# Designed miniproteins, single chains, continued (2), part 48

Each design is a single chain, and the fold is of that chain. pLDDT is the mean over its residues in the fold that is shown.

## One batch from the design tools (miniprotein)

Design m5754
Fold by ESMFold2-Fast:
Structure m5754 (fold): chain A 99 residues (1-99)
Amino acid sequence: HMEEGLRARREGRLEEAIRHYEAAIAEDPNDAKAWYHLGLVYYEAGDHERAVEAFARALELAPDDEVLHLGVAVMATVAEQEGDTEFAERLREVLDRAL
């Protein structure tokens, strides 16, 4: 599921990528990386609300994962740069909560 989701996302098949990551999470709901990748795809698909929820879940599952925290912080910066200021602010709130 994860490899299939990554391939679908790379090819721009966002709905297919979402389905693969949802399937990965159904098999292992504690897979923080799957939640992180789902957040990335939701953002690319324009579903900012679900993207924030997925990133929050990833950080809750892996609070000491510095790479994952950095990934979410980079996403906040990218979103800000693209003009998605409300989404970026919500991601920063999620990062602050994941102290």
Scores: mean pLDDT 83

Design m5755
Fold by ESMFold2-Fast:
Order: C-alpha cells, then structure tokens, then sequence
Structure m5755 (fold): chain A 75 residues (1-75)
C-alpha cells in the first residue's frame, strides 16, 4: 500500500530529524490505516503534517505526509 509506505518513510525521516512527536503521530496513522480506521488515520496524518510543516528541518516529512493523506483519501 503506497499510503503505508509513505507513512513509514515519514516516520523514519522524522526520527532522523529528532521530531519524535511527528514520528509517533505517523506511527499512529499507519496503525489506524492497517486496521481500516481511515478517519482516524487521516486525523493523525493531518496533525503530523501540520507539526512537520512548522519546522524547516522537517519540510520533507510534511511533503511525505501530504502525499500519504492524498492516497488515504483515494481509498
């Protein structure tokens, strides 16, 4: 699943950048997605994106999360 891969990449990159809160939100979104809880997955992914977007160091994380959100909305 492309959305799951994007959430995993966003989580890993957030951890590398030291943004543990964004990484935890991305992990939560991935878990919700795997369980078929699309509304919860979208809520958590959007919160993660908003947090990542506030720091220039995590701009790429925000881009990955935006792409993941688009893929989840298509499902």
Amino acid sequence: DEAAELLERARELALEKGDYETAMLASGALSALEQGHYEIALELAREARERAAKDPRTAEVAELLEEAIEKIEEA
Scores: mean pLDDT 86

Design m5756
Fold by ESMFold2-Fast:
Structure m5756 (fold): chain A 59 residues (1-59)
Amino acid sequence: SSKRQAAQKYAAAGILRAGAEINRELAKKGIDPEKYLKEAEEDLRRAEELLEEAKELEE
């Protein structure tokens, strides 16, 4: 169902946001900052796409 698919996309977006926070903290501590900042940015963009897709499925 569209409602179940939307819920799964919200959950996936939440996981990506959590991963992005971890990657930003690693970068802040000087652990491969270029790599982890790029991964965090990519994860946040994907999370935003999933949130928009989830909203579309609820309409």
Scores: mean pLDDT 86

Design m5757
Fold by ESMFold2-Fast:
Structure m5757 (fold): chain A 57 residues (1-57)
Amino acid sequence: MKIVEEKQKLADELKKLAASYELQANMLRLSGGDPEVAEQLRNLAEEYKKLAEELKK
């Protein structure tokens, strides 16, 4: 079913975006960057992960 394949591709892209934000947040925390910005990036990563998970359901 092609619609399921397209949803899977979108979910994969959202997971990649979430992983990118998680990595950026972790790097900011480790380098002593702005903790507020790091928290915002982490929150964005969690939202994109949630969206990707919902798309697969």
Scores: mean pLDDT 79

Design m5758
Fold by ESMFold2-Fast:
Structure m5758 (fold): chain A 73 residues (1-73)
Amino acid sequence: SEKERQKIIEEAKKELYKLIEKVPEELKEEWRKSVEEEIKKLKERVEKEKLSPEEVKEYMKLIIDMAKEGLET
């Protein structure tokens, strides 16, 4: 359902913002912008492709994993 997809995105967004808090102050704005752009792209894809809640969860996991890798580098 739409509500289920929205919940998944909101929960993942909270996790992403927690990762941004660990980023140096000078990079926080850049990271915040990147995260917001990726979420926007996902929302557009959800609308266009009618992604299931499971597919949305998979994409959010990919975004989170990318953010974690960026933080480690």
Scores: mean pLDDT 77

Design m5759
Fold by ESMFold2-Fast:
Structure m5759 (fold): chain A 55 residues (1-55)
Amino acid sequence: MEKVERSLANARAVLAATTDPRARAALIALMEQEAKLMSPEERELVLAFVREARA
């Protein structure tokens, strides 16, 4: 859990620094694909982040 939360904090910082819409979309898509291979708890956190990033 803590490792995933740290990774999500890093991902948020990267998205904040990324202004290109295509690069942002690619990062979000990658996060969604990786979430499918995670535990249910970790997947929930990643999908919540994806929803937040798309809002």
Scores: mean pLDDT 76

Design m5760
Fold by ESMFold2-Fast:
Structure m5760 (fold): chain A 70 residues (1-70)
Amino acid sequence: GSMREELLREIGLTLRGIGLAIQAALLLKQGKKEEAEAYAKEAKEALIRGGYSEEKAEEIVKKMIEGMGV
């Protein structure tokens, strides 16, 4: 079913994006800025592929990183 397949793909990509943003936050806390920037970029790209706009994906990544105390 098209709707079910789309929803599962969007959920999977959203979870991947969130996981990558959390990893970016942990890397920033450790002072690994370059690695964190790479993970944050992958997080944004995963969210865009999951159906978020570029602006919204960037906002979600930023808020996740800030929410982790970085």
Scores: mean pLDDT 84

Design m5761
Fold by ESMFold2-Fast:
Structure m5761 (fold): chain A 70 residues (1-70)
Amino acid sequence: DSLVQKLREQAEKARRELEEYNKKSNELYEKAQKDPSRRKELIMESASYGVLAIGYASTALANEREAKRL
């Protein structure tokens, strides 16, 4: 079914974005641990990427649930 395939494609795209933003968040958090002078800025930037990752996780779950219903 083409609709199921489209939902799966959207879910996979969201999962890829989730993985990338989680990677960026983790890298910035590690950087913050090594650089006390910039720690606050790096932690805030890390948190921003974490929030974006949550948004993509929500999108992936919604599309996965709809595909499962069909």
Scores: mean pLDDT 85

Design m5762
Fold by ESMFold2-Fast:
Structure m5762 (fold): chain A 73 residues (1-73)
Amino acid sequence: PEELVRQGEELKAKAEEALKAGDTEEAARLYFQAASKYLQAAIEATDAGDSKLARELVEKARELKEKAEELLK
């Protein structure tokens, strides 16, 4: 799951940069993509038997999804 977490962090950083540029819709899109990467990482963590890491990754994904939805309102 480390590679997927890294990809999620990169997408989150790009989303933050898009917000600074005023591209709210692009920022929301990137936050949704970051959330998707964290969910994929959570599935890998679950398959590896790491239920604690999987739960933490699902929570991070949920937070990013909620932030993206708020940006689109």
Scores: mean pLDDT 84

Design m5763
Fold by ESMFold2-Fast:
Structure m5763 (fold): chain A 58 residues (1-58)
Amino acid sequence: SKIENLKKTLEKLKEAQKRLEAEVARDPSNQDARNKLATYKKVIESIEKKIEELEKKE
């Protein structure tokens, strides 16, 4: 289902987020890692909202 595929994508993105958070924690001045983390957070939030919306319609 679309929801199942989105949940699998979300898990992979959350793993990438954890790695980026660890990288930023090691070097807070790493602007590239900070920018990537911000992008991942936005994408994750978008997917979570989409899953919630789809679950309400099923």
Scores: mean pLDDT 82

Design m5764
Fold by ESMFold2-Fast:
Structure m5764 (fold): chain A 58 residues (1-58)
Amino acid sequence: MEEALRKAGEYARLGVEALKAGDHKAAAEYFRKAAEYAEKAGLPVTARYLRQQADKAE
């Protein structure tokens, strides 16, 4: 649980950095990974938001 929460935050941050760099494909992949870990951490609303960000990035 704790590791999943940490990884969700890490991948979400990488997604934002990729967007700033203009790498939309990398951003989408990072947000998808963040959503997977957010779901494992028991955060379904956060996971849905992150999936929407991934969808929007690509």
Scores: mean pLDDT 82

Design m5765
Fold by ESMFold2-Fast:
Structure m5765 (fold): chain A 59 residues (1-59)
Amino acid sequence: VLREATEEFKRLNAEGYSPEEIAEQLSKLPGVVRAEVDGDEVIVTAQSGGVTGVRTIRL
């Protein structure tokens, strides 16, 4: 899930989407609990198979 979120982030960022738009799209991915903008970073919280992971992706 976090790998899929990171790849989707890279795709959207390359297409010129804003951090807020990227966070909205990432929140729609299966297993993503939330995605939030923190300055120039997007914080993704994901859950898969009972494991919760958090990843910070820098713009």
Scores: mean pLDDT 73

Design m5766
Fold by ESMFold2-Fast:
Structure m5766 (fold): chain A 100 residues (1-100)
Amino acid sequence: MEKELEREILASLLYMEGSILKRIAERTEDPEVAEKLREVAEELFEAADAVEAGDFEAAREHLDEAAEIARELEDLDPELSEEVLHILDLLRERLEEVEA
């Protein structure tokens, strides 16, 4: 079924974005920014696992948690916060399309 492939692609995209954020965190000099990026990455990995399991409600909850953490970055690095929130919005939009 085509929805199965769309789900696998979305899960892979979530893992890829989480891996990128984790790598950015490892190269970040501000330990508080680094920790928030790791927290967002972990939520994206949890969302990917939920998508693979077909648990779209759990995936949405993890993306919502990631967005809340990303908003906390606004006080530390507003440009990075805006970029992360934009990525999360695109992932959320893709999730709604796959769930439909």
Scores: mean pLDDT 85

Design m5767
Fold by ESMFold2-Fast:
Structure m5767 (fold): chain A 75 residues (1-75)
Amino acid sequence: SKEEKIEALKKVIEDAKELIKKYSDNEELVKLAKEVIELAEKAIKALEEEKFEEAEEYIRKVLEKVKEIEKLLKK
């Protein structure tokens, strides 16, 4: 549902904020985490405005950036 997607995106934002605190000296990871926060906030706004196609595009970009963060954390 729309509400479930919004709650999931809010959790992604909180997780990204915790990554910034934990890895503050890792400039690449901090940059990616900040991009995830911005894209997730845009996705939430689009969902609230019922712009579902726009929201899906932002969610896709969030998932791509999260995968980049996961690759950095596996090294």
Scores: mean pLDDT 87

Design m5768
Fold by ESMFold2-Fast:
Structure m5768 (fold): chain A 65 residues (1-65)
Amino acid sequence: ELEKLLEEIRRRRFDREVDLGVQSLKTAVDLVVERKAPVPDPEKIAELEKQMDAINAEVERLRAE
């Protein structure tokens, strides 16, 4: 049944968006913690920023569909 298939697709998409949102929040928290550290590690900050960019790109890709 088409309606059940569409509902399953929407659920999978929603679950992925939620997962990306959680990952984005975790990465943002890690960035704040590292930036506020007594001796921030610029390489760790750069890697976390790169992870955030990748997450944002994936979110944009999902929304563009």
Scores: mean pLDDT 79

Design m5769
Fold by ESMFold2-Fast:
Structure m5769 (fold): chain A 63 residues (1-63)
Amino acid sequence: GLVEEAKELLAKAREALKAGDYQTAFDYANRSVLLLMKAGEEDSELAIEAQRIGAEALKGLSV
């Protein structure tokens, strides 16, 4: 389902972030957030984590 796909995308975002691939990490994190919003899980712990990873990736792109 959407939540399971979001979890897989979030795992990929974390791996990309560890590798220093900030663009890929941001893209996966953002896709995860969109799937969680569609599932009605936008206020979930998963959505908060996905937004946090996306923000960290964006910070890496900006510095």
Scores: mean pLDDT 83

Design m5770
Fold by ESMFold2-Fast:
Structure m5770 (fold): chain A 80 residues (1-80)
Amino acid sequence: SPEDYQKKLLEFLEQAKKEIEDIKARVERGEITPLQAQMLALAVMGEVDAEIIRMKKLGIELSPEAKKLVEELRKQMLDL
């Protein structure tokens, strides 16, 4: 159902947010370089964009909550 797809999308976006936060923390700890962090974050965002495209192809509009999480993720990338 559209509701189930929205729930799975929200879970996916929340996980993506945690991954980007972890990448940022790893840079702060000196475990990875800023370039490595940018490459990892781009891979995460690539998966986010692919999932958004999939939802659109299914005719399912993103919820306001999902749109807000996507915007937050894009802003987090700029902070890396």
Scores: mean pLDDT 85

Design m5771
Fold by ESMFold2-Fast:
Structure m5771 (fold): chain A 70 residues (1-70)
Amino acid sequence: TLELLRKASEAAEKGDFEKALEYALEAYRVSTDPVLRAGALRGVAESLRRLGKDEEAERYAREADELLAA
C-alpha cells in the first residue's frame, strides 16, 4: 500500500498523471486502513484534476473526506 502511494507520487512528479491515477486507484483497492484509503482517494482526485476531469475529482475528494469523518 505505501509502495503504491510512493509510486503514484513519483509518477505525478514526472507529470504522468495517468500512471499516478492507476497507482492511487490500486492503493485504494488493496488498503483496508481508512487513513491510507483516504490518502489514495486524494491522490485519485488530484490526478483527475491534472487530467481535466474536475467533476470526477471532486467526487473522489468528497469520498475521502466522508471516509475520515466516519
Scores: mean pLDDT 81

Design m5772
Fold by ESMFold2-Fast:
Order: structure tokens, then sequence, then C-alpha cells
Structure m5772 (fold): chain A 61 residues (1-61)
């Protein structure tokens, strides 16, 4: 499995709450990560997962 595929599979195993927690802990910004005014829950989930995928890619590199 490629690194990208491994990261995608890892992100797919995470709940939305776990995704938000990882972003808050990694960025050192405890405020409002993933709070998008007017966004649907699906749009917010996609945004958060894309952000975590990028962080994990850099971490595992």
Amino acid sequence: MTLQEEIDAEVAKLSDEEIERLLKESVTDPGGLGHLPGATEEERRRFLRDAVRSLLYLEKR
C-alpha cells in the first residue's frame, strides 16, 4: 500500500470527533477548527478529513 493509501485508510477509521481532536492538538490552536458558518455537516467532515490527511502525510514522511 502506498503512503497516501495508508493515510486515506487511517483517516477513514477515525470518527469526526477524533479528526477534530487531532487537528486541535497538531495546530496548537484550540479555537474553532472546522467551524464553517453555513456549511453542511458533510462539507465540514470533508474539510476536516482533508486537513488531517495532509497533517498525517507530513508526519509520516
Scores: mean pLDDT 63

Design m5773
Fold by ESMFold2-Fast:
Structure m5773 (fold): chain A 58 residues (1-58)
Amino acid sequence: IEKIIEEQTEYGVSLGLPEDLARYVVEKAVLEGLMEGLSLEEIEEKARKAVEEAAKKL
């Protein structure tokens, strides 16, 4: 799960998000996915989509 957080945070930064915001968005999506009982692949997709939505709002 640490690897998902790092990879998706880097992806968010590559889209123009500040690192702190990207990490916050990813950590929130990962926590929500864990609480919902999602698989690691579903959590990764949820985090990726959250990052893309945050970048779209820039």
Scores: mean pLDDT 80

Design m5774
Fold by ESMFold2-Fast:
Structure m5774 (fold): chain A 78 residues (1-78)
Amino acid sequence: AQQDFDDEVELALIEIEITVFKLAMSRGEKITDEDIKRLEELKKRAEEIAQTSTNPDVRKAAEELAKEIEELIKKAKE
């Protein structure tokens, strides 16, 4: 209940932050080493939610988000 709600809120906040990074990259803004570290932190948090959440829909969303963040990190490193 409370943990599932907290997981959903955290996942939504991660999604918002990832959207901001995607917009920055689409506009040709330089992604810094600190930005890459932040993306790696967000990926780890999404992976933790995917492993610990009791809600299967939240777990699936977190797994998909972690994969999206991984691709974004790969793109940012080029």
Scores: mean pLDDT 82

Design m5775
Fold by ESMFold2-Fast:
Structure m5775 (fold): chain A 77 residues (1-77)
Amino acid sequence: MEELREELLRLEREATEAAERGAPAEEIEELVRRAGELALRLLEEELRDAPEEVREEALERLRRVIEGQIEQARKLG
């Protein structure tokens, strides 16, 4: 779990640095997508002992947030 958190923080930092240097939207989108994938895995681990209904609802909410972030990155060009 901690190792995945470290990877997530690295991707978030890379995305921020890419945005600050004016990297192409496609590069930022890829970093956001990868960070989202790790965030979903971390949430699955965190909720491993939770009831299935709670786990599925939380994962669905996070997926929608990630989709919104990806769409926002695409729209910025």
Scores: mean pLDDT 78

Design m5776
Fold by ESMFold2-Fast:
Structure m5776 (fold): chain A 100 residues (1-100)
Amino acid sequence: STQDLIDGMNTQSVQQQADITISFMDQMISLFDRNGDRDTSRYIRQMRDRIIQGVNNGDDQTVRRTSYQVVFFSDVYSRVHPDMRSQIDSIFQDVTSQVQ
């Protein structure tokens, strides 16, 4: 679930949370590109750049907040777009399996 992923992320180092979130975002970008939703894909790429900047600047707060924003955005998106829900749920399951 979305909550299980967030709870798992909270136990990670900032670097591990960034790595997991980037993996999540890359899978979501691929999904949106395949479905022709280039605007949403671009939005996720901007969030990805924010994670990378946060890591480079030692801004733990930006990394954690942006990770949560992307996860919650994706959960809401899956509820509004039921045709994509199973694919998004699969990405959530994959990424949740990576949190320690």
Scores: mean pLDDT 85

Design m5777
Fold by ESMFold2-Fast:
Structure m5777 (fold): chain A 63 residues (1-63)
Amino acid sequence: SLEEKLRRLREEAERLKATIATLDEMLRVDPDPELQAAKSKLEGELARIEAEIARLEKEIAAR
């Protein structure tokens, strides 16, 4: 269902936010270009997931 997909995407977004926060803390202690690149990639994935969440919420509201 769309509702199940939305629930899973929200859970994935929360996990990504937690991982990004951990990487941000690591970067404050020891700046690493590879960790910075990994963080940027995860931020891009989070933005994609948040866009999909918004799309699904709109689709559910239109029912």
Scores: mean pLDDT 86

Design m5778
Fold by ESMFold2-Fast:
Parts: sequence; C-alpha cells; structure tokens
Structure m5778 (fold): chain A 63 residues (1-63)
Amino acid sequence: SMVLEKLKPLIEAGKLDESQIDQVIKLSSSMMPRLYELGVISEEEYNKIMEENFNKALKELKI
C-alpha cells in the first residue's frame, strides 16, 4: 500500500502510535484503489487523490 510506504519512516521515527496509523489508513482507504484496479481512473489521478487523502488524514490527526 502506498499509504503504508509513506507511513513507514514516521513509524520508524516513533512519531505515530498504532491508533494513529489505523486512523490514517481508514481515512485514506477510499474506493480509489479499487477504481484504479478497474481502470476507471488513471495512475496519475489515483496517486494525486491518495496523496490528498493522506495529507488530509495527517492534518485531521494533527500529525
């Protein structure tokens, strides 16, 4: 998961606890991965939406 790859450095630095990791995954895990797999959205659109959702999740959790 792209979200997990982006979270890995923060986890290794001890900046995120397990509950915060779960919340970021939940907030960023919209239907976008499935829509990309089905070819409904492009890879560029998928990456942009996932990055926006990830950044929004981090702001919502105040990380």
Scores: mean pLDDT 66

Design m5779
Fold by ESMFold2-Fast:
Structure m5779 (fold): chain A 86 residues (1-86)
Amino acid sequence: SELAELEKRAEELDKELEKDPENPEVLREAALVGLELLLLKEPLYDNPEVIALVREMRELLEAGVAPEEALERARRRAEEIVKERE
């Protein structure tokens, strides 16, 4: 039931972002709901670095970091992971 409620909330937030993609409060809530759905709905495919990245983004958003800052940190971290795998 909670999963279904989160999916409905994600759909509502997606529609809100279509109207105002720059709304920081909606962006933050959409990011948090999206990360929660990702962690609960789909098993992350045995990549501990991807799991750690998603978890870090969630913690930053929960701590009140702006969505754009959390995304920038996640992107930089993903680049470091790719570089280390070369």
Scores: mean pLDDT 69

Design m5780
Fold by ESMFold2-Fast:
Structure m5780 (fold): chain A 65 residues (1-65)
Amino acid sequence: MREKLVEEARRILEELNREEALKELEEALKEVEENGSELEILIEAEVALSFAHMWRAIEELIKKR
């Protein structure tokens, strides 16, 4: 379900305060929803979730003092 993947990605990015990444996610999803197939929308949602997890991993590394 694309909505579930997108919500999880948004939640992760919001928790990390990555406002620019959230904006990029919204823009990418809007573009694919307008011009892409339903499969492409699902792929974009999966990519967004993977990207959000990558940001979380990076933030965790940066916060280690």
Scores: mean pLDDT 72

Design m5781
Fold by ESMFold2-Fast:
Structure m5781 (fold): chain A 90 residues (1-90)
Amino acid sequence: SEVERLAEEALRLLFEAVRRALELLPPTRATALALRVIGAEFELSLREPNLELIEEALELAKKALELLEEGRIEEAEELLLEAIDLLERS
């Protein structure tokens, strides 16, 4: 249940970050991020997630949101892609 709770929190933060990025990134890049988060959510529904990878993804998602607030859009996009990759591998 803790793993499920953290996975849902990570997905929530990633969707929040993508929503913010939709106003800051070119439409094609914003759409690519959104589709990848949807894909990660689907993958998580098919398996028991790895707690360590979920925790790492959560921290990256938090940092990405902070970078978006600072206007560091390219750095935030890089961290979001890393967080999504970790969720897909968990």
Scores: mean pLDDT 81

Design m5782
Fold by ESMFold2-Fast:
Structure m5782 (fold): chain A 69 residues (1-69)
Amino acid sequence: GSPELRELILDEASLSIQGMLLFVKRQEALKNGDEEKAQEYQKKFDELQKRSEEIAKKIEEMLKKQKKE
């Protein structure tokens, strides 16, 4: 459905922005020599990436159902 697809796209955009903020925080930690914090921010970024991939799968499934019939 089109409304659900729009919500998924907006969620994807939100996760992308959050990922960029984590990237900035990681860069600051590295600049300060805080390798542990940099690694923690990297793990959080990886978790957001996994959630982004799940949303992408849902978008693909919706598009396939809409295009197939």
Scores: mean pLDDT 80

Design m5783
Fold by ESMFold2-Fast:
Structure m5783 (fold): chain A 81 residues (1-81)
Amino acid sequence: MTPEQRERVRRLFAKAAQALMDGNYEEAVKYAEEALKEIPPDDPLARAGAYRMLSIAYKKLGNEEKAEEYQRKADEAFAAA
């Protein structure tokens, strides 16, 4: 990632975290998905972070199936790093 892409990802993660704290779970999904789009396929650590945020947000939305799906993707990405 470029330094500019890394800064955008950090800001998107911060926005997703704030949305989760505020109870705006659909906005948290949106920001985490935008972060994932900014992250290259060959950055497994950053992708793991985005998948973890999606897992948390979907769990808060009551979508346990999606929460488990993204938790597995996060674990796989972390293992690939």
Scores: mean pLDDT 83

Design m5784
Fold by ESMFold2-Fast:
Structure m5784 (fold): chain A 87 residues (1-87)
Amino acid sequence: MRPGYLLVLAEVNGRPVFATRPVEIGDDVAATLERATAELVAEIREKHGLPGKLFAALFDEEGNLVARARGEVTEAGELGPMEVTLV
């Protein structure tokens, strides 16, 4: 595993919300991105309200883009399936 950072951009009540967290990037990069995004979506929901559509980007410790994804939060407040692109 290697250190990295996740960036999530989501819209809550018509305003952009940016959230970031450190993550450990595993061998399954897509699974790492999806898990960390779900955790951050839960945090955004608790602090800011229900997000709709979102963009997620995973960077390594040097700031290189490793993966990106689009997703959408369900009416229940849970992250739906993500379209992940590996770099």
Scores: mean pLDDT 82

Design m5785
Fold by ESMFold2-Fast:
Structure m5785 (fold): chain A 67 residues (1-67)
Amino acid sequence: SIKQQILKLIGQILRLIGDIFDLELQLERLKKQGGSQQDIQKVENQIAQLQQQIQELLSQIDQLDLK
């Protein structure tokens, strides 16, 4: 059903939010410990990629709601 498909997509989004939280904690630690700008940029890029994946999944939910 559409409802089951939406719940599956929500589950994927929740997992990605958890991954972002872990990366944000890593980023905070790098900034506090004087990590290199290159290492900081890599973590920021990973967070941005996961945020983009969440937007893609939200778009899929919107498309299912319109059907």
Scores: mean pLDDT 85

Design m5786
Fold by ESMFold2-Fast:
Structure m5786 (fold): chain A 64 residues (1-64)
Amino acid sequence: MSPEQLEQWQRAHELYDEGERARKEGDYGKAAELYRQAAEAAKPFPNWQTYLQKKAKEAEELDK
């Protein structure tokens, strides 16, 4: 993959890990935001982007 795609892949993973941490701590609003940011970084990877968008929506549903 291109250097830009590799950088986006790494950033998406870092944001996903932060989102997982926020979710584990019960901060679903922060988790949803981090998953959305990870999905944007994962644009070159459609299957992963779709997964991250689903995770963001699930976290948003829990943030009530």
Scores: mean pLDDT 82

Design m5787
Fold by ESMFold2-Fast:
Structure m5787 (fold): chain A 97 residues (1-97)
Amino acid sequence: SEKDKLVSELKNILSDENQQKVARVEKSFLLDNPIGYLLPVHSAYQKGQKDTVLLELAKIVSEMSEEEFNKVLEKAPGKTIRNLLLEARELTLEAKK
């Protein structure tokens, strides 16, 4: 399935120490200004880059606690971005199994 392919790609990304370091920095930006971070993400999604956006969000979400994720989700501007965050979280949970 497409989900299994994305989970496999995410597992490879999460095993890369440089990707993990970048994800921690990006997480700080997202937590500090969720709306400012997520508006460019929405723009990329509108340009048809859904899989790329999901993998990039999943890397960042993988470094988040449940509490941090829920705070970002509450502040997310609109249903499309909230659904992308939820899909990214699903991918991270599957990749960590």
Scores: mean pLDDT 84

Design m5788
Fold by ESMFold2-Fast:
Structure m5788 (fold): chain A 88 residues (1-88)
Amino acid sequence: MLTEEEVKELEELLKKWEEELKKNPDDKRLWFRIGEGYYLLGLYYEKQGDYEKALEYYKKALEYFKKGGADEGFLKKIEEKIKELEKK
């Protein structure tokens, strides 16, 4: 799992990648990379017990993966995780 320092570095990288994506919206790999980053942040905050932040990041990950063209089975797993966390 990510350290607190790695979380901060990833949050900064994600902001840079989002700006890059605005210039290159057809870059499917970049959509996936951002989705993966937000998913890792979701996992981190879930383990910290910060379910509100975990939900925020999982929802962002889902959006980026959908636009990146991820398969429906993968998207469904993330949607199921979001629903379970919303019950808490």
Scores: mean pLDDT 83

Design m5789
Fold by ESMFold2-Fast:
Structure m5789 (fold): chain A 63 residues (1-63)
Amino acid sequence: GPFYRLTATEDYKAKTPEEIDLKKGQELAVAEILEETEEFLTVRLVDGTIARIPKDKVELTPL
């Protein structure tokens, strides 16, 4: 099962190929946090997608 729920708090348009588009209220199941910086989380989703996510546009909830 997923380890975290990631909820987009705002719409976000990907700025690089490593990023994904987000729609406000969208929920993603996160299997693993691969990297954390002050501005970004790099996560592996349960479907195997690796994405860099801006921390100020999401809420991360442990499951």
Scores: mean pLDDT 84

Design m5790
Fold by ESMFold2-Fast:
Structure m5790 (fold): chain A 95 residues (1-95)
Amino acid sequence: SMEVEELKERFEELKKEAEELFKEVMEALDKKDREKLKKSLERLEELLKELEELKEEALELLKEKEDPEVKELILEIELLEGVIRLVIAIAKLVE
């Protein structure tokens, strides 16, 4: 459906931004750039909120119809959330 495709497109945008932020976090840790690290971590925390909103929209869609593509999208969102939380935790430990 068009709704499922729109959710997938939004997820791919958030995933791409997260991947770029992961690179920025690693670079900031390597260079000991505290300002860059702080900004990147703040944006990752904002992405977690955006992923939660996307997940809520996907769950509402799933209530209307059992859709395997929507279930897979929810699992992918949860996986990305887990990776983001892990990156934030590791960065705070190393800082």
Scores: mean pLDDT 88

Design m5791
Fold by ESMFold2-Fast:
Structure m5791 (fold): chain A 87 residues (1-87)
Amino acid sequence: SVPELTVADTFSTKKSAEEIAKELEKLYGKSVLLVPAGASAEQFQAAARAGHDIVVVEGTDGIITVLELTGKGRGGSTKNTATYVRT
């Protein structure tokens, strides 16, 4: 089944998904995986099992979604932490 997603906050940004992912890794010590839009629940679960903390999804139209991974080691789930709109 697809993990439930909860939209947290929306922010305006000029940064790419790759730049946001790098900042989360470097400044906050998070293990981040960048994935394309339309990534499957299986990919999110695999990322959680691999020990990643966050998935960054670069969507169409400049929308970047930051998903927090939960349930590490056991078929993890996702929680939307932030959404960025590229301006």
Scores: mean pLDDT 62

